# Designed miniproteins, single chains, continued (2): the designs that were tried, part 23

Each design is a single chain, and the fold is of that chain. pLDDT is the mean over its residues in the fold that is shown.

## One batch from the design tools (miniprotein)

Design m4767
Fold by ESMFold2-Fast:
Structure m4767 (fold): chain A 76 residues (1-76)
Amino acid sequence: ATASVSTEGNIVTVTIEGDDPARDAARVEAFALEQGYEVTADVEGNTAFVTIITDDAEAAAEAVKAFLESQGYEVL
């Protein structure tokens, strides 16, 4: 699956396109919750959208990218 991570203010947006978007969304949501972040996940077609709200969006984005790479995702 291919993932992209973007930041705007206190918001991190994770977009994952793959064969199992529900599992992809659940994985990122679980990781974000374990880190203490506020998170919302949604699935549309083959795409998972995860929104993370945090005071340190840049650090959260880097942590999410590292997590996704560790799970075998291709991060753009």
Scores: mean pLDDT 85

Design m4768
Fold by ESMFold2-Fast:
Structure m4768 (fold): chain A 85 residues (1-85)
Amino acid sequence: GKKKELIKEAIALLEEALKLIKDPYIQENLKNIIKELEKLLKNPDDTTRMKIIIDALKKLLKIVPKEAQPLIQEAIALLEEAMKL
């Protein structure tokens, strides 16, 4: 459904962002967020989990390199759209 497709698109954007990140701490944080989104695909109606993931991405956005920021911002927007469904 539309919600699962938005989550999949967010995962793809975050995997592209991961390629731009050299800091091992930030890489591990983003990898863990991607794993949580993959778990969310099994229950995309878990709004509480989706909100926690969005909040984690917003915190990560403050410390990622400038080049990765647009991809993470786009992923957040897709997940916020998924929350409205």
Scores: mean pLDDT 89

Design m4769
Fold by ESMFold2-Fast:
Structure m4769 (fold): chain A 73 residues (1-73)
Amino acid sequence: SSEELVKLVDAGRIYLDMRRGRRFNQEALDVYLKEQGLDPKEIREMFESVTEEELREMIEKLYKEGLIKEWVE
């Protein structure tokens, strides 16, 4: 569903920030993902297989489709 795609994009943005060497509170991230009905382990495994470029393209596509409000660089 579109709601699931939005949740995946939000998770992807957080993983993109982590890949940029930004320290995130991993406990808070895991809590956030669980509150969204997502398994943190499954989300990590899902994003481990994608490059930053592929993730950016996915986020841009969802932004152009109006499913997310803003693209964050």
Scores: mean pLDDT 61

Design m4770
Fold by ESMFold2-Fast:
Parts: sequence; C-alpha cells; structure tokens
Structure m4770 (fold): chain A 69 residues (1-69)
Amino acid sequence: SSLEESLEELKKKGVPIVLHEGGDKEKAEKAAKEAIEKGALLTGIALDDDKEANREAAEAIKEARERQQ
C-alpha cells in the first residue's frame, strides 16, 4: 500500500485532493489556498528538501486553512 493509492481511492469516492511535492513555503501556501477554495483536502506534501522550508510550509498551510474558517 502507498499514499498514492490511498489518495487515488479517496478521489474515486469524490474527495478532491491536492498533493504537493517540495519544501517551498510559497508553493505550499498556493496549494493550500487552492485546496481551501475548492473545498479539497490538502495532503501528502513531501517537504524534505529543506528542514526550515519544511516547517514554514507546514505552518503556512495551517494558517491558510484557519483563515478560511
């Protein structure tokens, strides 16, 4: 089993998913904003390129999600 297969299954069940790869804060923020606007689940971001960017990206996603509420 893999994350990719799990996401594919959720997508089949009508759960829109946004998957991002990379540790860029800007890229993560953009993905989070789009996911929120579309009512999609943002998950599976591979943020292991840079430790600091990884943390900042995760925090930016969380903040964007909270602001939508």
Scores: mean pLDDT 53

Design m4771
Fold by ESMFold2-Fast:
Structure m4771 (fold): chain A 56 residues (1-56)
Amino acid sequence: MESKFNKLVDELLKLGEEKGKLDEARQAIMTAMGYATSGDVDKAIKYLEEKIEELK
């Protein structure tokens, strides 16, 4: 996985745990992985960044 993608995944999981939204964080990660595996890594990264901001 791309280094930036992995960092965002870790940040989102940590925020999900802190906010009690771990299932939501995991669902968002699965969606982003779908984008990345279809070749749209930029969309995956953007989606993770949006979800991180939403959970803050």
Scores: mean pLDDT 80

Design m4772
Fold by ESMFold2-Fast:
Structure m4772 (fold): chain A 63 residues (1-63)
Amino acid sequence: MVKISDEVVDTANKILEAMSKSDKVVITTEDGEKVIVDSFDDAVKKAEELVKEGKKVESVEPA
């Protein structure tokens, strides 16, 4: 059963906005974990991975 969460979709929209300002994006979780990604596809996959781990994405910013 594959279900795309609203949280992943919201994060993807934030990634698109951040990538308009920089080629790299920093994803920060509520736990303070920071992940740097340099492509939209990798950023979306990382967001899905974090959500599956039970972590919430706090912010997405240009690197």
Scores: mean pLDDT 73

Design m4773
Fold by ESMFold2-Fast:
Structure m4773 (fold): chain A 93 residues (1-93)
Amino acid sequence: MDEIEKLLREAARAMVEGNVKEALRLALEAAELARDVMSAEELAELAYKIAYEVALEMGLSEDEAKLVATSVAYFVELAMTEPELARRMLDSL
């Protein structure tokens, strides 16, 4: 679980920095580790909580932090449910 949380924190930081491609790449790595351990819904909820906290720690407003958290949660849900589509999106970023 620590490795999944670490990847989600790194994805959140990448998203805050505007590096959408790196955020999606890290979300795909987190999804790969989580696939046999937790559901897509559980991973998305965890990603939202971690990304929201990281964005606030990096000095974003609550509204900006919610956008970052929603984006990271969406990326991990997509990576869990439609990994081929997520990889194609990564290639186009």
Scores: mean pLDDT 87

Design m4774
Fold by ESMFold2-Fast:
Structure m4774 (fold): chain A 113 residues (1-113)
Amino acid sequence: MEDAEKLFEEAEKLGSQGQYERAVELYEKAIDLFEKEGKENPDVYLKLGVAYLELGQYEKAVSYFEKALEIARKEGKINPGALRVLAIAYEKLGQDEKADELVEELLSIGKKN
């Protein structure tokens, strides 16, 4: 039986080796299994977004980074890593105003922590 955590671990390993297309497939499969179990893991969405960013698929990267931030907010957590990569993805899409807002949020977090 496939489990979501093992798929996530293998996907991270593939991503660390630059195998982004294969990593995407395993991250998406891990998400499907987590959702079937009624669980959300923001780290899977963050890593999937990074893989899409590396593949130049910026719109998909944005979608997954926003999902990671949504889950973190529900848990009362801040995810500066997701904010940073989301800002980069928006810059790549020419969404300068959205990127600037995220950079200001990151600077605010850096002053508070």
Scores: mean pLDDT 82

Design m4775
Fold by ESMFold2-Fast:
Structure m4775 (fold): chain A 78 residues (1-78)
Amino acid sequence: MKLEDVKPGDKVYFYRNGKKVAEGTVEEIDPEKKTAKIKNLTNSVAPGDKVYFAGKEIGEVIEVRLENGELVATVKLK
């Protein structure tokens, strides 16, 4: 997948051990770092969780933090 195939506003899915654990929305993409910031998480995610868009693995969670009381994940893109 090209980096440009994923854009802000897209819905992504988090998987752990082959099972869906959460959903989220892409807030921003950093093409230089090959990272995406994901907001509106439906459940807790952890570093190492795999991230899918349109049935394809696009990356992995590398960081989870709170921003203004909301849970936000940083994903390293392939």
Scores: mean pLDDT 81

Design m4776
Fold by ESMFold2-Fast:
Structure m4776 (fold): chain A 84 residues (1-84)
Amino acid sequence: MGYVVFATSEEAAREAAKKYTGVDPIPAKSVEEAVRLARENPGGAAYVLVDSLEEAMKLAREVAEKYGARIVDATKDYVVVELR
């Protein structure tokens, strides 16, 4: 399974990715690219930088609905979505 991380900083994205995958995340410039990268790298993570936790939660919910993914973690700095 691959992960998508929505984080307010690159440091927060790396913390999330290490917790779930043990490796550094792949940077993505869009939600669609992050989903593609997470599918191409099973057991890895892709991240998108966001300006706020509210935006992170909004995008995570959209990915969960559109791609049948699961929100597995939400902190003050990041939201983690698991792709099937």
Scores: mean pLDDT 87

Design m4777
Fold by ESMFold2-Fast:
Structure m4777 (fold): chain A 96 residues (1-96)
Amino acid sequence: EKKKIEEELKEGREQLRALGVSEELIKALEEAIRKLIENPNPSAAEQLEYARLVGEVAFEVTVATEKLSEAERAALRAALERQLAELEARLAAAEA
């Protein structure tokens, strides 16, 4: 139900703001979620963009809450990039 989805998105926004996630990233994630809801067969690109945004949210939350060093932030970024590359390869293989 559309009204219930809008309320859940609002609650999600408030929680992410409380965790220190940027407004630009929250907006981008919400737009990606809306596209996935509106499309019953999301493309590999749409799925990958959603995964990237979820990873960016996890990164910002971890940095805000865990007080990571520069080296630890770099390692977390590298891990996220590897996971996205693996997902992209898997999505490409599934469409072949």
Scores: mean pLDDT 77

Design m4778
Fold by ESMFold2-Fast:
Formats: C-alpha cells, structure tokens, sequence
Structure m4778 (fold): chain A 125 residues (1-125)
C-alpha cells in the first residue's frame, strides 16, 4: 500500500546507515543510465532526476521524488522516441516507484503507460 511504502521510506530516512546504502544504490543506477544514454539531453535529465532523488532520500521531502519522477519520465519519453526501448523501460520503472512514494497518481499512471509501451516494443523486437 501507499502507507506501507511511506513507512518503509521513513525508516530509511531516519537510519543513517540505510540512507547511505540507498543513496549509493541510487547513484550507481544514475551513473549506469547516464553511461548508456544515447543523447546529451537524456543524460542531463537523468543526472537532474538522480540529484532530486538523492536529496529526497536525505531530507525526506516527497516533493523531490515527484520532481525526480518527472525528469525520469521525460528522459524515458525521449529514449522511446530514439528507439532505445530498454532505456525507456528502465527509466519509466524508476519513475513509477518515485511517483508512488510522492503519492502522485497521475504521474504514476503516465509512467506505467510509458513502461508498458516500451515493454511491448521490446517484445516485438
């Protein structure tokens, strides 16, 4: 449930060791996505999204997760347009998780739809 996701997030924010482990994992994800991105615009969107996500983990500010989700979703839309369906699926999946943490239903539904489109393209390849 949304409440269970928020409760687990609060436990992470309040534990310095767990917070550091999550930030390290998020940084590794961002670095990997940036290294695989085919355009500078996608790289900049991923970097910005990662910065919002890390700051959201540090502060517990759910609005930063909404901002991160929006930037990841924009990057996923561009990756889909470029035919990088694997990148689009991975970025949309990240945006889904962040939209859920932010409680943004509209952003969640947009990210879920884009991920589904990318997955269908991968299955048709």
Amino acid sequence: SFADIQRRFQDVVNDPKKREEVIKAETAFTDDMVSRARSEEIRELIRRAGEYEVEGIRTGDLELFRKAAEEYLRAAELALEEGDYEMAEELARRAIGLALMAGDKELYERARKLREEARKKLEES
Scores: mean pLDDT 87

Design m4779
Fold by ESMFold2-Fast:
Structure m4779 (fold): chain A 80 residues (1-80)
Amino acid sequence: HMTPEELRDELIRFVEENKDKLTPEQLLDEIFARIEAAPLTDDEKLQVFGTILDHLLKEGILTPEQVRAALERLAAWLAA
């Protein structure tokens, strides 16, 4: 159905459309919700998380501190 590449591209589009409208925390909440809801394997979801967080850091949308917080949130999600 949906590929990891399709979800990645949809999330990048979502970020570009909403980066001036939403806070970094709101962007991350929506990104987490969309990835969790996606019909993908856990490994594919992790790859999408890694790619989108890297994109947000490189574009300056998230600070390194915010990326660290997102990675801690991801680790907690994986432990659940």
Scores: mean pLDDT 82

Design m4780
Fold by ESMFold2-Fast:
Structure m4780 (fold): chain A 77 residues (1-77)
Amino acid sequence: MSPAQQELILEQAEGILRMFRWTLLREARKEGMPIEEALELHDKATESILKSLPEELHPRLRQIAEELKRQLREEIE
């Protein structure tokens, strides 16, 4: 896979995770979803995306997911 293709795939994966984070924030605010539940759902989404990506991209996506998870935790608190 070319570096350009890897970058595009990572940008798409990050976009999906950002949209899902937005959804989790709304559910936490609207329904009072516990922070632990929101974080677990974020982890499940991350794992699902990782399964569809080449192993070479896993470390970079994990770093992105960890940053988004931290932001999610801070915004729900």
Scores: mean pLDDT 82

Design m4781
Fold by ESMFold2-Fast:
Structure m4781 (fold): chain A 82 residues (1-82)
Amino acid sequence: ARELAERTVRLAAELARARGEAVDEEEVREALERAIRAAETPEGRAQLAGATAIAETALRLGAAATPEEELAAGRAAVAAAA
């Protein structure tokens, strides 16, 4: 659960940096605290798994990532976590 939250926040920060966005350490800390709390419920874990799959797909494909591919990855991750 905690490892999923940490992975989700790390990938989100990596995606933001890859897109040229400034990442504040305090924002990362607050996001991690929220993700850890979300990971305490089955619904929250499914959402984190979906967010992780979307971020991984976006990072892997870069400019070639389509909204449809990102959505499909998110749906598959949510289904697997349920």
Scores: mean pLDDT 73

Design m4782
Fold by ESMFold2-Fast:
Structure m4782 (fold): chain A 83 residues (1-83)
Amino acid sequence: SLFADVFADIQLSAEQEAQLTPVVEALLEKRKPEAERELKEKRIGEGTRKILAEPYREVADKAEELGLLEVAELLRKLAEIAE
């Protein structure tokens, strides 16, 4: 899955992954309806693009809130590359 790839890219410890998993799952659920709507309309719009790029940025913000500053910095760099 896209969010499993995020964890692989940033080499999270098991403890860090456990802290971020609920946040990542909530973000996926939030974005999924928007992307599904665009696919149903046979469009590639902002919702589909956000599923590809925005998760890195949103997980970075939550990692920073959890005090995982190095993880947050790496995720923000990956978000810039994905956008």
Scores: mean pLDDT 60

Design m4783
Fold by ESMFold2-Fast:
Structure m4783 (fold): chain A 81 residues (1-81)
Amino acid sequence: MEEIKKALKEITELYKKDPLEAVKYANSLPLSEEIKSLLLSAASLEVTLENPPESVSEEGLELLKKALEETKEALEKLVKE
């Protein structure tokens, strides 16, 4: 879990600057493709939630928050199992 939390923070930071660098970093990690995919999904959701488009409704923001929580739960489950 510690490595996954660190990876998520690094990927999120890179995603804010350049999504391609985030993908390259994630691909360099000794993790399964499923975990890498979930990390990138969580990072993109966190970036979107920090700077949401004006067109996104309050209901849309709540759905994005739920998607982020579900993605983080899936990451924790895969790392434990």
Scores: mean pLDDT 79

Design m4784
Fold by ESMFold2-Fast:
Structure m4784 (fold): chain A 99 residues (1-99)
Amino acid sequence: SMEKKIEEIAKEVAEVLLKRIMERKGIEEVSEEQKKEIYERTIEELKELIENYETLLETESDPLAREVLEAFKKLLEGKISAEEFVDVLERAIAAARAA
């Protein structure tokens, strides 16, 4: 099921994101409540991301949006890790924020 794959992948992505945030801030532990919030937000954001990036690819032909969508598809196929996907996502977000 695509839904189950998205939820499992969202959990893996959330764990990578949590690890990176903790490492950057020198935090060793987060509360279970904070972990749940990040997990739930990551699931919703990934669902919105795939839907929005498909729309953007149809309208703008943006190479960064396309790279993220292609990376997500590779993640769903088991061709890349959640860590590699987060690298692509963070790079795309940074590029989009650059003036």
Scores: mean pLDDT 72

Design m4785
Fold by ESMFold2-Fast:
Structure m4785 (fold): chain A 94 residues (1-94)
Amino acid sequence: MTELSQEELNRAIALVLRAIGLVIDAELLLERARAGEPVDVAETERLIREAEELLKEAKEFDKKAESPLVRKAIELAERALELGREALELARAQ
């Protein structure tokens, strides 16, 4: 395992926290869509864009400093994209 500097560790933690928030938001949107509740298409599209940007940032960081935290941020961002895209398809079908 490559040791992260304090600045790299702080950035990796920030990426994980942002990714966790996006997963929670995406799960909530998906649950609402599956329940037939109204879901804002524009809000869902914004979440997908934020998750895509986070995934790109996390992958670029992973190239420079490999760590379990950065890998976790990538996994969570990919999960948020999966959930967000499913929620968007259901929202558009309403």
Scores: mean pLDDT 84

Design m4786
Fold by ESMFold2-Fast:
Structure m4786 (fold): chain A 68 residues (1-68)
Amino acid sequence: MIEELFKKYDKDGDGVLDADEVRDFLEDEHGVTPGDATVAAVIKGADKDGDGVIDFEEFKAFVEAAFG
């Protein structure tokens, strides 16, 4: 299920989510378009390396933290 969710937002199919894809995920989750500060906070919380993208392992950890 988490893998399917990740693939839904991974438009490029490159195995990472950039800021625009994270924004789309948060918009779908909350029903409103998130602000730049919200997107940046989510990426900073999930992206341990500071690359500005979220890979599948980071996404999974983020979703598990948000759900648990």
Scores: mean pLDDT 73

Design m4787
Fold by ESMFold2-Fast:
Structure m4787 (fold): chain A 74 residues (1-74)
Amino acid sequence: MGADAARSGAAGAEAGRAGQAAATAVGYHEMNKFASSPEAAAYGRAGAEAGARGDAEEGWKLNEQASKAGEKAA
């Protein structure tokens, strides 16, 4: 578990950075569809931050909650 955290952290940080860059450019359009759902936006940001800090499991769960909140509000 602990030994795998370093690789998971590096992959999560790179995916988080790439994801944030892509979200700012491409995901902005998708976020606009959930703009009326502040909860979805908050979970999405928290998930991206968790991924950036290497918490892949936490980021994955938060991102899934963001999707559900967004769909519920849409």
Scores: mean pLDDT 58

Design m4788
Fold by ESMFold2-Fast:
Structure m4788 (fold): chain A 100 residues (1-100)
Amino acid sequence: SLEEELEELIEEVREAMEKEDLEEVKRKTKRLSDKTLRAISTLERQGRYDEAIRILERALEEYEEVLRFLKEKKADEEWIEEVESLVQMLKDRIAELKAK
């Protein structure tokens, strides 16, 4: 299921963070982002807004964890700014869908 696939990707991101493998964190975070955005696009097209909101909220929680990790590890400033932009985009998207 989509929820199971997302939870598996989230677990992979967490494992990469635990291992402090920054390249793996970047790769897995990109995969999670791509999967999430594709899923949201499909759900919105189908009018399944409550499901889209749940997926976005779950992804937001994980991106906030990634952002904390990157700041703690003093990762590249450009990468931190990219993740901050993703977090803001997810928050804005959730607000838009809830206003429907």
Scores: mean pLDDT 85

Design m4789
Fold by ESMFold2-Fast:
Structure m4789 (fold): chain A 74 residues (1-74)
Amino acid sequence: LKLETLKDTYKQGESIIGTVTPGAKVTLEGPGVKKEIPVYNGVFQLDLSDLPPGEYTLTAEKDGKKVEKKIKVE
């Protein structure tokens, strides 16, 4: 299971763009926020405009396997 993003620190108004093993489920969780990010052909994108600054965790899950990646929004 693979989970990668272009960078680990983002500004409000940017988008997280990343890649994941095709067929994996990707979720974002942070203070007061938990949402699933749609994945298309192993690529995902999430607009950060509506998310407050803080630390977030991206989780990819497939076939009982799980990988986490921490992201910071400034």
Scores: mean pLDDT 77

Design m4790
Fold by ESMFold2-Fast:
Structure m4790 (fold): chain A 82 residues (1-82)
Amino acid sequence: ASEKFKAAMAEIEERLRELAEQYETGNAEEKEKAKKEIADLIAEALSKLPKETQEYILKGLESIENPTEEQKLLAEKIKEVL
């Protein structure tokens, strides 16, 4: 029960952290790739995760210290789906 949820959270958190950092610190090409991967990951996660987890993912994405206009659009897009 909780083990499965914890594993899913850890995996998503790790992937989001890696992608968010790449999006923040990467070059233009890496930012575009990370942006798409973050969007795809969030969309897939939203379809199979409870609302509570979806909200937690959004907060994680919003935790990016230096959000770009594109990052703000992604966060807004996810917030609209919630």
Scores: mean pLDDT 65

Design m4791
Fold by ESMFold2-Fast:
Structure m4791 (fold): chain A 94 residues (1-94)
Amino acid sequence: MKLKEELEKELKELKELAEEVIRAVEELHARGGQGLPADVSTAPPIFQEWAEELKKLGIEITPELGTVEGVKKAAEEALERLKKKAEEKLKEAE
């Protein structure tokens, strides 16, 4: 099924993006930085991509998304929403 392969690719891409964002937040904290920039449009491209993916899944962008814990929690929620959407599409595509 081509649809299953496309959904597996989307899940992998979201996981990789989440890992990159977590790493970026950890590096900011290691350098004495705190949270996400107030203006996400001036943030590094990885944070802008993360914000866009969360918005597509209906997840609101909050200041907590600038913390390692907040990013991990948002990533888990985003992956869960994407998996549910994927399962619904696979059932409809029968």
Scores: mean pLDDT 68

Design m4792
Fold by ESMFold2-Fast:
Structure m4792 (fold): chain A 76 residues (1-76)
Amino acid sequence: SSELEKELQEITELLRQAGEAIKAGDLEKARKILDEIKGRVDALLDKYSDDPIVQQAAKQLRQLIDKLEAHIKEKE
């Protein structure tokens, strides 16, 4: 689906922005972006609940978000 491709592209861009915020030391901005990504991932899981590929991709994204949040916590 072109809509799914667009959503994944937007999530990828948000992940890039979160990484840049972490590198810049803007931890508040990084947390806000990660919260936005979490909302988008949850929306994808609800919309594509029966799609095992989307479920697996969402699991990997959640693991990456958890690692980034842990990295932010270490920098506090």
Scores: mean pLDDT 83

Design m4793
Fold by ESMFold2-Fast:
Structure m4793 (fold): chain A 83 residues (1-83)
Amino acid sequence: MEKEKEEVLKKLKEELPKQKKELEELRAKSKDPVMKEILDLAIEALDKIEKVLEDESLSVEEKYKKVQEILEELRKKVEEILA
C-alpha cells in the first residue's frame, strides 16, 4: 500500500508544474469572475500540495492524507461557489 502511495505522490509531483501552468493560462484567458475565482482556488490548492510534497519531515502516509484533505477542501469550496 505505501509503495502505491509513493508512486502516486511521485507522479503528482512530476505533473504539478504542467497542471499549474495550464490553470494559470486558463485564468489569464477567462473573463468570467466566477471561473477566475475557481481557478484561483485550484492554483492555491496546487501550491499547498507542492509544499506538502516538498516537506521532508512528513511520511508518505501523511503527505497522501494532506493532499487528499487539500483536494477535498477545494471540492467543497468549488461546490459552494457553483451552488
Scores: mean pLDDT 82

Design m4794
Fold by ESMFold2-Fast:
Structure m4794 (fold): chain A 66 residues (1-66)
Amino acid sequence: GKEIEKKEREAVAKIAKELGLEELAKKTEKGELSTTEAMDEIEKKSSPEEAEKAANKLAEEREKIT
């Protein structure tokens, strides 16, 4: 639902901020990027290992939301 998407965007924004991607985090928090779009940007701007870690963190947050 809408609430799940908002929580997922909050989680992705936090991950982006931890990776030093401050502008990406702000855009994601504002809803300018979907969860999927924000994760794609993390993957493009980080190493494969960092992208995998980010995906794992989002999966953990999704389990907590559901």
Scores: mean pLDDT 77

Design m4795
Fold by ESMFold2-Fast:
Order: structure tokens, then C-alpha cells, then sequence
Structure m4795 (fold): chain A 78 residues (1-78)
């Protein structure tokens, strides 16, 4: 399963609509301060490597959040 598929599935489980979950997984919807907590939780539960998660975050979040999100996810996966 790809990281995008794992993120979509995790966000649906967290209560997002299928359309919203797909948008975040594909990068059509950017990770913003308003949705960051739910997306961080979803990413922390995936089987993806830290490198794959960093690449995903750098592609799919607003620039000001990228380093914060990467650090938060790494902390949750400890």
C-alpha cells in the first residue's frame, strides 16, 4: 500500500470525508494549521519510513508548517 493510500485510509478513520481524505493524500488539499493535528496523527500511524513521511510533508503542506510537522510526527513515532 502506498503512503498516499495509508494516509487516505487513516484520515477516513479519523472522521474526514472520503473526498477530503483523498485531497490531503494527493496534495490537492494542503495541510494547514487548522487541520494539522489530525493529519499529524494519521501520518504517525502509517507504516511509512521517516524519509517517506518527510517527502510527503514537504510536497503536501504549506511551507511554514513543513519543519514543525516533520518534528511532531517523529516525536509521536518514538
Amino acid sequence: MSLEEEVEKALIAAGFSREEARGYATGELKITPENAAAVIAALATTSASDEEIEEYVRRHSVPELQDFLIRAIRRLRL
Scores: mean pLDDT 75

Design m4796
Fold by ESMFold2-Fast:
Structure m4796 (fold): chain A 65 residues (1-65)
Amino acid sequence: LPGGAVAAGGMAGRESGVDPAAAGRVAGLQAKNGLDAEAAGRAVQEKTGLSEKDALGAGKGAAGG
């Protein structure tokens, strides 16, 4: 699993008041499935209820490290 994706999702979870471990894991799994950063962020949004802006930020962070 890409560590950057998990970390970025975890940070987005903290900012949005969801469990950061769960948010990070979702982002990591979506990135592993071949989704780009934006798609991974949107997957976190759909799974955790994060805002689109926060989810996209998490996905972008995952792609960059």
Scores: mean pLDDT 60

Design m4797
Fold by ESMFold2-Fast:
Structure m4797 (fold): chain A 60 residues (1-60)
Amino acid sequence: SDLERAFEILDKDGDGYLTRDELRFALSGTPLTDAEIDALAPDGRVDFEEFKAAVERANA
């Protein structure tokens, strides 16, 4: 539920996708490196599934 809320706040366009910059902003307080975050968004966008996977990795 918290993940859905965070995704909705970051998805300003309402397209159901986050840009790479938005993903980095969301994960800026985590131990993930910039390169690791970029690897999760190879084409510069993530959907909710990819965002959830990124948060899981940040929390591990």
Scores: mean pLDDT 74

Design m4798
Fold by ESMFold2-Fast:
Structure m4798 (fold): chain A 72 residues (1-72)
Amino acid sequence: SAEDAFAEGVKELGKGSEALSQGNLKEAAEEFRKASKKFQEAADLAPDSELGRLSRRMSEGAEQKAKELEEK
């Protein structure tokens, strides 16, 4: 479901933030990319909902964070 995909995205986002706080930039980038994919999945499952719109923005944000970390 869209809610399940969103919840998984939040979990991966949390793992990315935790890895970042520990200085594990490669792991953080990987987790943020996983979060982005899960949020995109949620957006695709419920595109015309508030959850879908939020998920699309969360997906874009997570992908942006991953790209920033790839340079480091």
Scores: mean pLDDT 83

Design m4799
Fold by ESMFold2-Fast:
Structure m4799 (fold): chain A 65 residues (1-65)
Amino acid sequence: MLTEEQIKAGEEAAEKLQRELVRKLLAGEPVDSEEAKRRTQEAAIEALKKLGATEEEARAYADTF
């Protein structure tokens, strides 16, 4: 079961990456939507694992995106 702190860290990591991708789109750079989604999920998983979440718990959370 994920803690509120783990979930918050995952959300912050995902939002940070999404802001970078939005900036690229606004600058006219092409962004692959599938690659963008995968990178966002991986960033959330890494943030959760850094705070002690298991691979299974982190992946289940990322699947909600």
Scores: mean pLDDT 77

Design m4800
Fold by ESMFold2-Fast:
Structure m4800 (fold): chain A 89 residues (1-89)
Amino acid sequence: DEEAEKKIEELEKEVDELEAEVKKNKEDAEKLREAAEKALEIAKKAGEVAEKSSPENAKRAGEVIERALALASEAEEAAREAEERKKKE
């Protein structure tokens, strides 16, 4: 379970870094799509950790899943908007 805690901490850090990357690259549709894909990968990994974790760690992993899925949705929407803006140019 200590190993699960470490993996959750790593995933939390990856989500934090990815949130910063999405905010930095709001006009770059390609980078935003890559960020959305990475966010979905984080959610999948967090789900795997949750399945083999204690209830406490499963709850933390669930929070990571929610954050990652929200970030993926935001990045996909931002990418679509950035692509629409660039198409006008």
Scores: mean pLDDT 82

Design m4801
Fold by ESMFold2-Fast:
Structure m4801 (fold): chain A 81 residues (1-81)
Amino acid sequence: MPASNPFNLDTTFLVALAFYDKDGDGEISKEELREVLAGHGIDASDEEIEAMMKIADKDGDGKVDYKYLTKYVTGQELPVP
């Protein structure tokens, strides 16, 4: 199905994020996020990845709560600088 967010995120992308979340803690690293996007055919630049990290990395630890991203996929677009 077509996505309306800047990174073309859909439920299939979220399933892939969950697959990369080996510990099931709901968080993924910047590297894992980049790999999932690339594997999904989403051409996200370093700046776009950083924008997502800046929004979703609440603790500044370099990990993003990918469950937070589900909100943008299902009802709200992910804001980009």
Scores: mean pLDDT 62

